# Ledger of designs, part 19: designed miniproteins, single chains, continued (4)

Each design is a single chain, and the fold is of that chain. pLDDT is the mean over its residues in the fold that is shown.

## One batch from the design tools (miniprotein)

Design m12634
Fold by ESMFold2-Fast:
Structure m12634 (fold): chain A 97 residues (1-97)
Amino acid sequence: RMEEFERFVEELVEEALPEAKKAYEENLPEKEQKRFVAETLLRLLRAAREKARELGLGDTPIPATLRTLDGVDREVRSLEEALDARIADLEAYLAEL
């Protein structure tokens, strides 16, 4: 269950890392680089959220304080709350870019 989720996330990250690294290494304009990274993370987080739901892991306890890109601290209690909070944060960030 959790092992399947971790493996799924590892595969997503491994696929995305070369593209993110290339954007950084090519020294793209800062705004374009930020957009690319945020869009990539948003795709990964959405895929992870759907996989967590499929595996019934949404309620997995992960008590944490997440800092938004606007510097606001949010308490989250579960994997689903953490994923939803970060997705919303990135969607807001991209709307302001």
Scores: mean pLDDT 74

Design m12635
Fold by ESMFold2-Fast:
Structure m12635 (fold): chain A 61 residues (1-61)
Amino acid sequence: SPLDRVHAYVRERAAEAGLPPFELDALLLEADRLVAQGHSEAAVRAALDGTVAELRATRAA
């Protein structure tokens, strides 16, 4: 399903960024919310990429 593909994508992005489990859980919840709101898979991925980039920038400080 589109949701399963988005979840797989989020897990890969979080692992690459070295995010802890609680941040991964928050990203998965955000993905669920965006999909429920009717956003396209591409739009959800773009939004999550932005969130991961912000989290990574904050942790690299």
Scores: mean pLDDT 82

Design m12636
Fold by ESMFold2-Fast:
Structure m12636 (fold): chain A 90 residues (1-90)
Amino acid sequence: MEEVERAVEEAVRELERLGEEYPEARKYFLGAAQMLRAMLELSRKSSPEAMGELLAQVLRQATEDVARANPEARERVLELGRRFAERLLA
């Protein structure tokens, strides 16, 4: 639980930071961050066993969507998604 919450909060902070580095894409990064926070809150009402898997799937999809919309940030966004998905599934 605590590791999952920490991983999500770190991913959110990094997405918000990327929004500042790529101002034209800020809305996409902030949208992904908001979606992760919303899914974390929903997963608190679900089985703890499914929480990490669900959040890893949401994070991966959100980062892939942002990477498609922002080719200039693609490598950094995909690396963020990989690192945090691995932490959520560990």
Scores: mean pLDDT 72

Design m12637
Fold by ESMFold2-Fast:
Structure m12637 (fold): chain A 71 residues (1-71)
Amino acid sequence: MVEEFIAKLPELVKLFEEENPDAKVLKYEVKVEDGKVTLTFILEINGVKYRATAVYDEKTGELLSSSLEKL
């Protein structure tokens, strides 16, 4: 489940940028540690940078936490 989600991330990033022309995904990172999958996106929206983070359980794919912070 989670591995399939990670494999689709490039497509999801492309769709997001196509639907949000003023938003850019500058970079994204996937980190798998201690049974958790952490997705970190650096976004630029209307010239303002944000860090979006989502943490999932590796085994169940359940969203454990998410945050959005202005950089």
Scores: mean pLDDT 75

Design m12638
Fold by ESMFold2-Fast:
Structure m12638 (fold): chain A 96 residues (1-96)
Amino acid sequence: SEEQKLEYITLVLIHAIGKIDPKKAEELKKKLEETKDYKKVLKEALDYLNKVTGTSTPLEKVLSIPLEEYSFLVAELNSAKSKEEAIEILRDFLSK
């Protein structure tokens, strides 16, 4: 469903932030638990990642990316050896 897709994408971007800034990821998880506003939290997560990677990816593009691409992103992020490598993976992903 659309709601399940939105939830999954939001959780993936929070996971990605956790590889760069664990405290920021905790903050976003707490906001999500308190508000259940997945779209608002997704926008905040995307804004943070755009700032860190130097991209300007719009929300509409993020929502249009297939779930399989996000699953692959999670695998790549879990193989990253450093914060810098995670940022590079995310820059490439958001620059599609």
Scores: mean pLDDT 87

Design m12639
Fold by ESMFold2-Fast:
Structure m12639 (fold): chain A 56 residues (1-56)
Amino acid sequence: MQLPQLSPEQYRAMAEAFPQALETIKAYLESQGKGLSDEMEQSIRTLQERYRRLAE
């Protein structure tokens, strides 16, 4: 999949937001008796790292 065409500043903002968003999602799923899958967590981390590289 192609990443959205964003500026480096926008990629940095998204990369900074990912950890907080991930923790919120994990907390919500845990409250529902569910967990974030390892595959989804890896996909989020991979996307965050791609955004960091584009921001560099």
Scores: mean pLDDT 69

Design m12640
Fold by ESMFold2-Fast:
Structure m12640 (fold): chain A 72 residues (1-72)
Amino acid sequence: SAIEEYEERMKELLEKLREAKTDEELFEVMGELYEVTKELAEKFEGNPEALKVLEKIEKELLEILKEWKEKQ
């Protein structure tokens, strides 16, 4: 489904975030992830499945950012 395609795209960007070695790389990938999440939220406004995907991605993103900060 279209929502699953967005989830896979966001997961790819989360993996790219885990591989970021510099602040610049981190912020660039964060920007890409934000645009994809915004597009999903706008295209599937009010869709509970899309909201669950966004919540799941947000939780994983926060974990990655915490780990990244602790390693720097």
Scores: mean pLDDT 82

Design m12641
Fold by ESMFold2-Fast:
Structure m12641 (fold): chain A 68 residues (1-68)
Amino acid sequence: MSRDEQIERLADEVVEAVLAGDLERARALLTEAKAQFSEEDFTRLENLAAVRLLERDPNARYRLRIPA
């Protein structure tokens, strides 16, 4: 699996967790991604997840931000 495919998959999983109200799961996924990805790749994941989340639920944007 390519790095871009991994980022897209994790972004989708984070979005699904947030939409399900499982903020603990979303946080765990982001923590895991931050540990395994570079700063640049993690930023790409955050941006992709934010875009996809806003497309599905504009109000969910307030739940996604984790300061590094």
Scores: mean pLDDT 74

Design m12642
Fold by ESMFold2-Fast:
Structure m12642 (fold): chain A 72 residues (1-72)
Amino acid sequence: SEMERALEIANERGDKAQEIVKQAKKVIELLKEGKYEEAKKIMTEAIGRAALALAEHYGEEEEVIEKIKSFL
């Protein structure tokens, strides 16, 4: 889909946007593990918005999505 293609493009280009996407994925992983303080520690507005978009696109659990929103 659109988001998956955008992630592929970011990864292929190796630009600074790829770094934000990687950190966003790490935030989602930490939240899924219940490591909320670790996730919040690396969360910036850009990372948080990317994490929210990814979580909504992949249909992550409501708890994960709500936690991301609470940090924005």
Scores: mean pLDDT 77

Design m12643
Fold by ESMFold2-Fast:
Structure m12643 (fold): chain A 69 residues (1-69)
Amino acid sequence: AKAVIEGPAGGARSAGGLVKKAAEERGAEATVEFEEQGDRGVATVTTSDEEMAKAAERAGETLRAAMEA
């Protein structure tokens, strides 16, 4: 499964790293690719566990809400 987390550079990087760590602690494989575009970042999480991909999507929603605040 694959999910994209977009938000502030630091936030996207942190969220991607947390999802990867959580997936690995559950015994699933996860890869995170991070691309920084100025003050914005995009973290792409690829994992064999679709529940972890859903967690990444939720993290993206939280970061978008934080950007609007």
Scores: mean pLDDT 76

Design m12644
Fold by ESMFold2-Fast:
Structure m12644 (fold): chain A 66 residues (1-66)
Amino acid sequence: SKVEETADFLVRFTGLSRELAEKMAEEAIKYIKQGVSIDEAAKILAEKFGISEETARFAVEAALSV
């Protein structure tokens, strides 16, 4: 449910596909649970998915908000 809620946020606000949004939501939630900082999680996601750090940071912040 938390993955789905985060993915819904990403689709609505970033225009990412549902499939990509779900993968990013899973990774963001994983890093949050591991105690990774927002800054570090954003850098890791940006590198893995080939997106801007700004978009990746939004994904991490969205995961923290739901």
Scores: mean pLDDT 83

Design m12645
Fold by ESMFold2-Fast:
Structure m12645 (fold): chain A 87 residues (1-87)
Amino acid sequence: SEVERALAEIPALVAALTDEEAALATLGLELLLEGMPVDEAERRARERVAAMDEAQIREEAARLPGVLRRAIELRAARQLAALGLAA
């Protein structure tokens, strides 16, 4: 399935990012999942990361696989709901 393929790609996607890029992705994706527009989510994520030390950046980066999994699963659920199959 598209979901299984996307989940299988997570380790490679995460490995391609620096800790700072991964932290930005974690915070930005969480804001997007809360319904924030992409431009505002990007700005707020950058502001938050700029205020963090290296340990905080590594902590947020470590959360990225979980946030990506959640985003993929929620996207799939929304697609199924739009098709009238399940929510």
Scores: mean pLDDT 82

Design m12646
Fold by ESMFold2-Fast:
Structure m12646 (fold): chain A 88 residues (1-88)
Amino acid sequence: DEASEKISDYLRGDIKLKDEEIKKLLYEAIKSTIKENTPEDKKFSKEEIEERDKLLEERIDEIVKNKENLSPEEIGDKLALLAVELSE
C-alpha cells in the first residue's frame, strides 16, 4: 500500500511531510487496516461509519498536533492501537 509505505518512510525519518500530507496518509493507512481486519460479511450503518470516521479524524489530528513530542515508535504504537480499536 502506497500510503503505508510513505508513513513507514516518514516514521523512519527518511522523508519529510507537511501536517496535511501526514493526516491524509495516516487516515488512508488506518482505513485500509480496518478494511483488512473487518469481515466481508460485516455491514455498518451510515451512523456507525460516520462515528468511526469522526473518531479517526479526531485521533489523527491529536497525533499530528503532538508529533514533535512523540518518537516515531510512539506514533506507530498509537496508530496500531487506533486501528485495533476501530476494527471492532
Scores: mean pLDDT 73

Design m12647
Fold by ESMFold2-Fast:
Formats: C-alpha cells, sequence, structure tokens
Structure m12647 (fold): chain A 110 residues (1-110)
C-alpha cells in the first residue's frame, strides 16, 4: 500500500541519516559510497512494492536524478576541501528534501 511505502521510506531515511551522522571522517568517501549504495537498493525495493503509475515513476526518477547529482557535488567538494562536517550536514539536508518530495509524489497516488 502507499501508506506502507511512505512508512518504509521514512524509516529508511531516518536510518540513512543516522549512518551519515556516524560516518568515520577518515573513511568518508568509502563509507558515503557504501551508505548511498545501500540506500539506493532499499529505495528501489520500496518504490517497486508501491506499484506507482507511469507518471509517478517518471516524477520519482527526476527527483532521484536531481538528488544524486547534488549528493555527488557535495562528495566531490568534500574530497577537494576535506570539510567532512559540512558534507555530512549538506547530505542530511539533501536526503530530507529528497524524502519530502518523494512523499509528496506517493501521497498524490492515494
Amino acid sequence: SMEEAIKKLEELTKETIEKIKNMNDENFLKEATEIFNEFREKLAEIMDEAKLSEEAKKKVQEIYKEFIEKANDVIEEAEKNNDVKKAKEELVKLLEEFTKKLIEVLESEK
């Protein structure tokens, strides 16, 4: 159901935010890559189970593309300036904004 998909998405986002906050600064690039790969896999499962309309699927893909482009920019900047604290704060904000937009799409399918 859409209600279950939204709940799973909120739980996944909360778990991912905690993982980002608790990342080891010395292994930031490696840990960020692992966290976002796991997030991608779990997100894909939730979206598949939601059985979205083709229009909603396109909106989700556009939102996801924007999120990944911005997240990659944050990670690349952190590699150049070694400001891991700022990168963590920006990644958390991006993930919260991404989740809010995704929930709005899922709510529109109810």
Scores: mean pLDDT 86

Design m12648
Fold by ESMFold2-Fast:
Structure m12648 (fold): chain A 87 residues (1-87)
Amino acid sequence: SSMLEQIKEELRESLETLKRFILEMAKEQNLSVERAVALLEGAVRLLKRDLRREMEKKNFSEEDIEELLEFVEREGRRAAEEIREEL
């Protein structure tokens, strides 16, 4: 649906912003690649938890919730790989 596509775009933008923030913090504070990736993975877990809770409260279908959570997981893995390549 157009609503799911809009949510996905907002999530993609949020994850891109998070990735950039973690990269800058890692460079400024001399964090290891492993630590930077762990911070991203922790943030993605919190995002997925909060997203499920919000979507359930709004009575979205389990199918739509799972689609969004899988989207966040894929985009999060991509961001983690980009962090590994940049650091």
Scores: mean pLDDT 89

Design m12649
Fold by ESMFold2-Fast:
Structure m12649 (fold): chain A 117 residues (1-117)
Amino acid sequence: AAVLEAYLAAAREAFGAGHLAEARSAAGHLAVALSDAGAEVAQALAELLATFGRDMLAAVRPDAAFVVDAERPLGAEEGAALAEKLRELGLDRAAAAVEASARVSGVVGGRLAAPAA
C-alpha cells in the first residue's frame, strides 16, 4: 500500500507541475508496483487511470498492454477484478486480454499464461 501511494503521489505531483516525462516515469513504476501488490491491483489501477487517463497510460506503454507485461502473475480473482475495472474505464481490449489470461492459466502475465489454442 505505502509503495503504491508513494508512486501515485509522485505521478500526480509531476503531472500537476507539467513535468509529463517524469509523470510517465512515475506511472510506469506504479504499474510495475501494482503487478507486485496482488489484492490491491484493481483499486490502485483505477486510481492510476483516473489520475492520468487512458491516453497517458498508452503513452507510458505504447507497444504493449502494461497489465500483460506484469512481472508477477496475478491470481484468477485478482485478474477478474482488474478486468472489470479496466472495462469500467473503457479499456475493453486490455480487459479482454487480462480476463482471457486469467481464465486459461489462472494467472495474468502474458508469457506465463497457457496458450489458448
Scores: mean pLDDT 49

Design m12650
Fold by ESMFold2-Fast:
Structure m12650 (fold): chain A 97 residues (1-97)
Amino acid sequence: MAEELRKKADFYERSAENMRKLADEAEAQGHTEAAEAFRKASEVYQKLSDAYRKAAEALENGDLETAQRYIEEADKLSVEAEKAEREALGAWLRAQD
């Protein structure tokens, strides 16, 4: 379980990096609203990655209660991340019309 949480943390850290790259591309094209939305999505993915990392550390230390709290936080952040990415992609598509 701790190894799976670490893999999820690594995955969402890459998602945060991808959102940052998209923000940089949007800003370079003058699409400020899309750039800001991608930056927000990156921040949420980074928090999601951090939550899974802390949950893994708590499990390795035998702190099941702390691990469960971070998993619950990660579940909420996962929903927020998907919404933030969808909103950012919507802003990007509107900017190209």
Scores: mean pLDDT 89

Design m12651
Fold by ESMFold2-Fast:
Structure m12651 (fold): chain A 61 residues (1-61)
Amino acid sequence: SAEVEAIIARIRAAKTVEEVEALGREAEDFARRHRLSGAERRRLLTEITAVYERLVAEEQA
């Protein structure tokens, strides 16, 4: 959906761990409210996890 794509775009654009955590909570709320499919939920989780891991590594460097 366009809304899922918009959330993913914001996740990819996040610059801090705090931003990713806030977007992760927003994505979780959106998924619950809209009863997203397992595939859509997995895609959101994959994007959040990848960006989170990258930013954590960058902050600890």
Scores: mean pLDDT 82

Design m12652
Fold by ESMFold2-Fast:
Structure m12652 (fold): chain A 84 residues (1-84)
Amino acid sequence: SMADLAAELKKLAQEIEELKKQASPELQEEINKKLRELEDQLTAQARQLMAQHPDMPPEDLMKQMAQLAIEQLKKLLEEVKKKL
C-alpha cells in the first residue's frame, strides 16, 4: 500500500539522519550531496515517465517512484554504514 511505502521512506530517512549525527562533518556533507543528487534524479525520472506515459494513473506513478526512492535510500544507507 502507499501507506506502507510512505512508512518505509520515513524510516529510511530517519535512519540516515541518525547516522549523520555519528558522521564526521566531511561525511555529513557527502551524504547531503548524495541525497540532493538522488532527489534531482528521481524528479527527472518522474517527469520523463509522465511525459512518455501521460495516461498513467497518479497513484501508479507515486507507487513506482516511492519504490525507486526506497531502493536508492537503502543503497545509500549501506554505503554510509561502511564509512562510519
Scores: mean pLDDT 85

Design m12653
Fold by ESMFold2-Fast:
Structure m12653 (fold): chain A 81 residues (1-81)
Amino acid sequence: SPSIEEIIEIGLEAFELYVETGDLEAALKYMSEKFKEKNVPEKHAMAVYHILLEELDRYEAGEITKEEAKERFRERAKEVL
């Protein structure tokens, strides 16, 4: 099984891909493919998707900076993985 840090790193890479491209579908596809390669359990993958989408929404709404959204994602993912 992948480590918690490996799962979080993949989510953060998807976050950066979305910020750079504006393509949420491509970012989520990247994350999904990496989770499958690493045999991430579906329950953990779903939890990470929900946290990632919520922190991206806060960032896009101007409530938090990109750096704050990434740190919040990291902390929240650690609590559920």
Scores: mean pLDDT 85

Design m12654
Fold by ESMFold2-Fast:
Structure m12654 (fold): chain A 69 residues (1-69)
Amino acid sequence: SNQETFEKSLKALLELLENGASRAEVLSGLDELLKVETDPKNIEILKKARELVYNGAPLEEVKKLLEEI
């Protein structure tokens, strides 16, 4: 299901962030989550996370935001 795919992809992205992922890897992970997410609240969180990565915010801040999903 799309929800199962989303949950697996989110877990994978959070593990990448914990293990020192590059900004490019994080952006790729966020784009994959945005392709399958349909909840408007989660879409807004993902878009905000993507903006933080583009603006050079610490990846720890991005991780904390994604933990709100």
Scores: mean pLDDT 84

Design m12655
Fold by ESMFold2-Fast:
Structure m12655 (fold): chain A 122 residues (1-122)
Amino acid sequence: MIKLITIKASGDDTLSDILARAEEAVKEGHAHGPVIVLTLGSSSGAGAASALAARLRRTLGEKYGAEVREAVVDDVEEARQAAREAAEEAIKKGANLVVVTVTLSDEMAKAAEDAALEEIKK
């Protein structure tokens, strides 16, 4: 069974705080197999989410071999779809999944977590 770890990043979190939380999640996941990291951001925050994804690829990709993916989502249905797709890929690869939501609404962040968890429980 694959492991799901979710990280919700708010506008008050520093990039260093988000990176530290993501590294701990990847380290925990990596102890049990390969890891995929999905970063989700809105179109209005896409630059911040993309910058985080690039930093994660450079740090966690090099150190742990983590695969870093990104998606831009602007509603609950897009958030569900992106998280479901990432969970399906993680299951196919036998990889653990880390989902990082960057300045998304509580409803979108919850929708992503619920959709990923539903796929993993099948």
Scores: mean pLDDT 80

Design m12656
Fold by ESMFold2-Fast:
Structure m12656 (fold): chain A 61 residues (1-61)
Amino acid sequence: MEEAEVFVEGEPKVGSRAEVVLPDGTRGIGVHEKVEGDEAEVTVLLPDGTIRRVRGKVIKK
């Protein structure tokens, strides 16, 4: 699975919203499915209507 960037405010939690940037620069909004340390799995809805499950590094703001 390609590594994405998962942007969160505060601590990521299962079921909370995340902004995701894929390695190709595509942005999507999703929800956290799993959080482990500095990595998360997120189900993301992309602008083209595609739903993907991605794993990425958590970036806190």
Scores: mean pLDDT 74

Design m12657
Fold by ESMFold2-Fast:
Formats: C-alpha cells, sequence, structure tokens
Structure m12657 (fold): chain A 64 residues (1-64)
C-alpha cells in the first residue's frame, strides 16, 4: 500500500515526516542526482520485503 511505502521511505530518511509520495517524487527519491546511499537503498528494500541487493532496479522502483 502507498502508506506502507511512505512509512518505509520516512524510516530510512528518504522522505520527510510531512511529505507525501507521488509518481513525480518517487523517481527522485530512488534516483537522486547525488546518488542514493547503498545502505539506505538496502534498508528500504528490506522494509518493503524486496531483494536486498542495493541496486535501484525495476523491482525496487515498482515498489514505490
Amino acid sequence: SLKEVEQALRAVGLLGPGETLTVENAGELIYPKGGLSAAKLREFQRLMGLRVDGIAGEETAAAV
């Protein structure tokens, strides 16, 4: 569910407590210009029950 995804993103520090998840910001959160820490990506994947590989692939993008 969208709410569970938002909670997981907040837990790993990718989304602020007052921010909402949208299609537009989902891409920026996973593929930011500065790069996403592999540690943060792995933690998000773990919280979402995805394969924990530290790669922002289609499966991870689809979960957002």
Scores: mean pLDDT 62

Design m12658
Fold by ESMFold2-Fast:
Structure m12658 (fold): chain A 77 residues (1-77)
Amino acid sequence: SAEEVRKEIEKLLKETEERMEEAFKEGNVEKGKEILEEGFKRFKEILEKNPDTPKEIIDEAVRRFRELGERLAKLLA
C-alpha cells in the first residue's frame, strides 16, 4: 500500500540522514558520498518495486536527498 511504501521510504531517509550526520561530524566526504549514493540507490529500488508510489512521497524524498547533497557539497568548499 501507499502507506507501507511511505513508511519504508521514511525509514530509509532517516537512516541515510543519520549516517550522513556522522560523516559530516567526521569531515569524511568520501564516506558521505558513499552513504548518499547507497541511500539513493535503495530509494530507486523501492520505487521500482512500487510503481504506484504517490508523486508527493517521491518529491519529498528527492528534496531531502538533494538537501543532503547540497550539505555534502558545502563540506567540499
Scores: mean pLDDT 86

Design m12659
Fold by ESMFold2-Fast:
Structure m12659 (fold): chain A 72 residues (1-72)
Amino acid sequence: SEAERLAALGREAAADPARLRLGADYLTMASMLYASEGKRNPETAEEYFAKAAELAALAEEARRRWEQLQAA
């Protein structure tokens, strides 16, 4: 799925200090897509909201690390 693709790209980019912002952006997009799918399909909502929350947390961490590097 598009959400899985963006999540994979985001995790890969976030592992590279030079691409932390790109990683955060991809992870945020993937999180929003999973949350949207959870809202559309109540039967899978728990799984998709859990994935969205995990990706949102990873995006926040990548963004914080990027901001720390910019402040130096």
Scores: mean pLDDT 85

Design m12660
Fold by ESMFold2-Fast:
Structure m12660 (fold): chain A 72 residues (1-72)
Amino acid sequence: MKREELLKRFSELQKKALDKINELYEQGKFDEASELATKYLELSRRIRQAIANGDFDKAEELLKEMEKEIEK
């Protein structure tokens, strides 16, 4: 159950991140879009690894970091 909840939150945040990156590109904010895309890829890798390892506390911290990066 906990794993399914984390995967669902991750999927929702991935959609939000991609939407934000696309908005930045449309606004001509290419540097900001590139920076967010880089952070998105790194955080996504780390989140998947934490979930795979059963480190749900780490996964939750990384999900919160991803959410904060999207809010910038």
Scores: mean pLDDT 83

Design m12661
Fold by ESMFold2-Fast:
Structure m12661 (fold): chain A 61 residues (1-61)
Amino acid sequence: MEEEIKRMLEEIENFRKTHGKEKLAEDLKELLEHFKDVELVEAMIRMMATVEGTTVEELLK
């Protein structure tokens, strides 16, 4: 679990640097639709929201 969270944080940081915020939103929507693992997806989205200073609801708007 902890290792998975760290992995997600690193991926989020790379996504921000490589794709920017616009692509981040798109990738998050695809990730939600592609992955059905609520634990991983929810944790990942929450971490992304924290790092970006936004909310899950706003991302899925």
Scores: mean pLDDT 63

Design m12662
Fold by ESMFold2-Fast:
Structure m12662 (fold): chain A 108 residues (1-108)
Amino acid sequence: MYETFSKEAEVGDVKVRAAATYDLETGEATIAIHVSPKLPKELAEEIAQRLLEEVPGITSARVVETADGTVILLTAKVDSPEQARELLDRALEVAVEFLKEYIEKKKK
């Protein structure tokens, strides 16, 4: 049985949609951060690494490229749906801040 949470953010012309699915029986959470338009692979990999380093509870991070954008898939082990929601909030915050910094540097 699963609980699902979602949040959306915008950074300039970049749309970020994050969703978390929490398995109530196993305590496993999967977080998908969808970024549109498609990010450079190196940037997506750096965001995935930062999420793994800066967000406590994340156990893995990987990048999946789609036709429409980039998806950063995170796995985590948490004790409650509330912790899964907090993890989603924190992961989205870290990803958004990194994207803001990247876009600002690229405008120079």
Scores: mean pLDDT 81

Design m12663
Fold by ESMFold2-Fast:
Structure m12663 (fold): chain A 85 residues (1-85)
Amino acid sequence: MVTLVALRAPSEEAARALAEELRKLGEKTGYIHDVQVVGRDVLARIVSKTPEEQEEALEEIRRIAEKIGVERLTVVDEAHEKVAK
């Protein structure tokens, strides 16, 4: 399963701090593969094999977002259906 997350940070410095925490979480867990910073926006791609793994990933991201003071968090499911690949 693939989920896109977009987070609006309160400042560009907060966005960079958020991106670094998400990258560290990805290194530790293996489910965050892409992290990009665009001004105050941080975009991340979550890749998981189970709904439980995706829920755990999103919960950790929400925890980090709360700590940083993220203004807006948007979750977009990129893969609603399991395709042959």
Scores: mean pLDDT 76

Design m12664
Fold by ESMFold2-Fast:
Structure m12664 (fold): chain A 94 residues (1-94)
Amino acid sequence: MKREEILERFDKVAEEYKRLKAFDPENIEVRARGVDEETALEIARYALNLAFLAGIPLSEDVELEVFDPKTGKRYRVRLRREGDKIVAEVELLE
């Protein structure tokens, strides 16, 4: 496996996340269902970190479940790009 190819692919994903300010809370539009907006933003940021570490580009819609061991609650998180912003839909599943 060629090191240069791996680094180029990672750099493209990293540049996309940086360009979209994916880790800045002000660039994330949170749509919360059954959970408060502050908690939903924390969950959305956690989901974005998971997507980034998995090498998933923000040009693709991402859906995953997040489990909170402190509360025993499960959340469905949908991440998508809308223009220059990230939209995160966070729904309590229980």
Scores: mean pLDDT 74

Design m12665
Fold by ESMFold2-Fast:
Parts: sequence; structure tokens; C-alpha cells
Structure m12665 (fold): chain A 80 residues (1-80)
Amino acid sequence: SPELLAERERAFKLFDEFRKIIDEIYAKSTDPELIAEVDKLEEEATRVVDKILSAQTVDEVRRHIAELEKILEKAKELLK
């Protein structure tokens, strides 16, 4: 499905944005509490991406994209 492919591409772009943010936090911080929180978000994001890869419908991918967007917003908050 072209729509399914497009939604997966959108998800991967969100994951790339997430990776850039966490890489910036890792580069700038030596705070073990902050690093532990970022590690948890990376584990959560990886699990969501695995669900997107296994999803069979547009609706399933969209639900997982919503979770990925929440993870991205948490990462942005930690970067401040």
C-alpha cells in the first residue's frame, strides 16, 4: 500500500529526528540521571520502531507514530 509506505517513511523521519536529539544530549551531558533517562527513551523508541516495522495496517502505524511523537517531545524537553 502506498499509504502504508508513506506512513512508515514519516515514522523513520521522526526516529531520525529523535536520534539527532539524543546524540546531542549524549555529546553535551555527563549527568548520570539524565543519561539514564535518555537510555530509557532510546529503548522505548526502538520498541515502537519494531512495532511500526511489523504493523500490517495504516491505522497500526499511525498509533505507533503517536507514541513515537510523545517520545520525541520528551527528548526535546530533556535537551532544554
Scores: mean pLDDT 88

Design m12666
Fold by ESMFold2-Fast:
Structure m12666 (fold): chain A 63 residues (1-63)
Amino acid sequence: DIEKLIEYVKELEKNPSLAVAKIVGIIIRLMSEDPELAKKLAKIAVLSSTDPEEAIKKLKELK
């Protein structure tokens, strides 16, 4: 769920370890359902560690 990913990216500032675990969990689940989307989300998750605002913009584009 892309909305949950946006929420977890926003939490990276407060609890980075927990937020990363939640983000990874969603990506792993999507790997079996939609591997192309999972790959795009993984790239955005990496971006969120450097530029969370840009990552959120890209997540909104996928909705």
Scores: mean pLDDT 76

Design m12667
Fold by ESMFold2-Fast:
Parts: C-alpha cells; sequence; structure tokens
Structure m12667 (fold): chain A 89 residues (1-89)
C-alpha cells in the first residue's frame, strides 16, 4: 500500500504540472474544499486521482488522507483559502 509520503509526492508531481489548466483547476478545487472544512470531499477527489494513476488505495490510506485534510483545515484554513484565491486570480 502507498505511504502518506507517496501521496505527498503524487500531489507535488500534480502541482508541478502548472501549465495544465485541468490540474490547476483540480488543485484549486481541493484547496477550496479543505479551506471550507469539506475534508471528506477533498479526500475523495485526491483518492480518485490516485486511483486514475493506478495507485491502489486501501481503507487505511483513505483514512490517512482524510485525517490529513481534516487537520490541515483546522490548523491552516486561512492559509489554504489564501492559496486557493491566489490560484483563482
Amino acid sequence: APSLEEIRAAAAEAAAATDDPELVAFRLQVLTLVAQGKAQEAADLVIQQLEKRGIAVDDALRQQILDMFRQAAQEHGEELAAAAEGLAA
């Protein structure tokens, strides 16, 4: 099963493709959902993208992704909202 570090690496790889408008829109959507406290919806989007890349996501990994976004929303909601606004501008 992929580790949380492998998820972060996959997210960083997606973020590096900054000239792809679909990936920019995806990042903005995820950041906006986390900033709004919608961690489950953000996690579901990330999991869907990992599965499209052929990465098998087990229940433990799904929970880790969800917990990470819940923590990020609670601790960094304002920063994530600012980042989402910057991507939209």
Scores: mean pLDDT 68

Design m12668
Fold by ESMFold2-Fast:
Order: C-alpha cells, then sequence, then structure tokens
Structure m12668 (fold): chain A 94 residues (1-94)
C-alpha cells in the first residue's frame, strides 16, 4: 500500500502521524480504561484520513477493505472502517 502512494501523499501521511503524537502522549496519562477509548477515537480519525489519501492515490477500495478485515480484530471498528471506505470511494467517484 505504501508503495502506491506518491511522495506528496507519503508526506501528508507522515504529517498526520506527527500531529497525532501529542494526542497519543496525553492519552498515556489517563487511566487504562479511558486510554483505550481516547486512543480508538484518535486512531479512527487518523486511519480514516489515511484511507481517503490512499483512495485518492488510486488504491482500490476492495484492497483497503481486505487489509482492514485481515488486520483488525474488533468487529465493530472493522465494520465502521469498511463503511467509511465505501462512503469515501463513492464521494471521490462523484
Amino acid sequence: LEDLLSEEQKKELEKLVEEAKPKMEEILKKPAEEQKEEHEKIWLELVTEALRLMLEAGVPAEVLKAEIRENLSDEAVRERLIAEIDRLAAELAA
């Protein structure tokens, strides 16, 4: 997947990761139960933006959905991201 991104798109993903680092550090200061919830929210936002960039790069939605199904253990999060991929793909096709 990374090899399918342009140099500019790779820089945008790196920027998103760097911008998330301070938020991730703040989460680590919270109780473990709250850390999981906050981490999931920030992670979902980051992953959704990364998926949008990958779709704009021409990565097929089916490839992204397959990666989500293979790498995500949480069924609810998996279904949400698959729905977001379909929504973003439809929006970009318009």
Scores: mean pLDDT 70

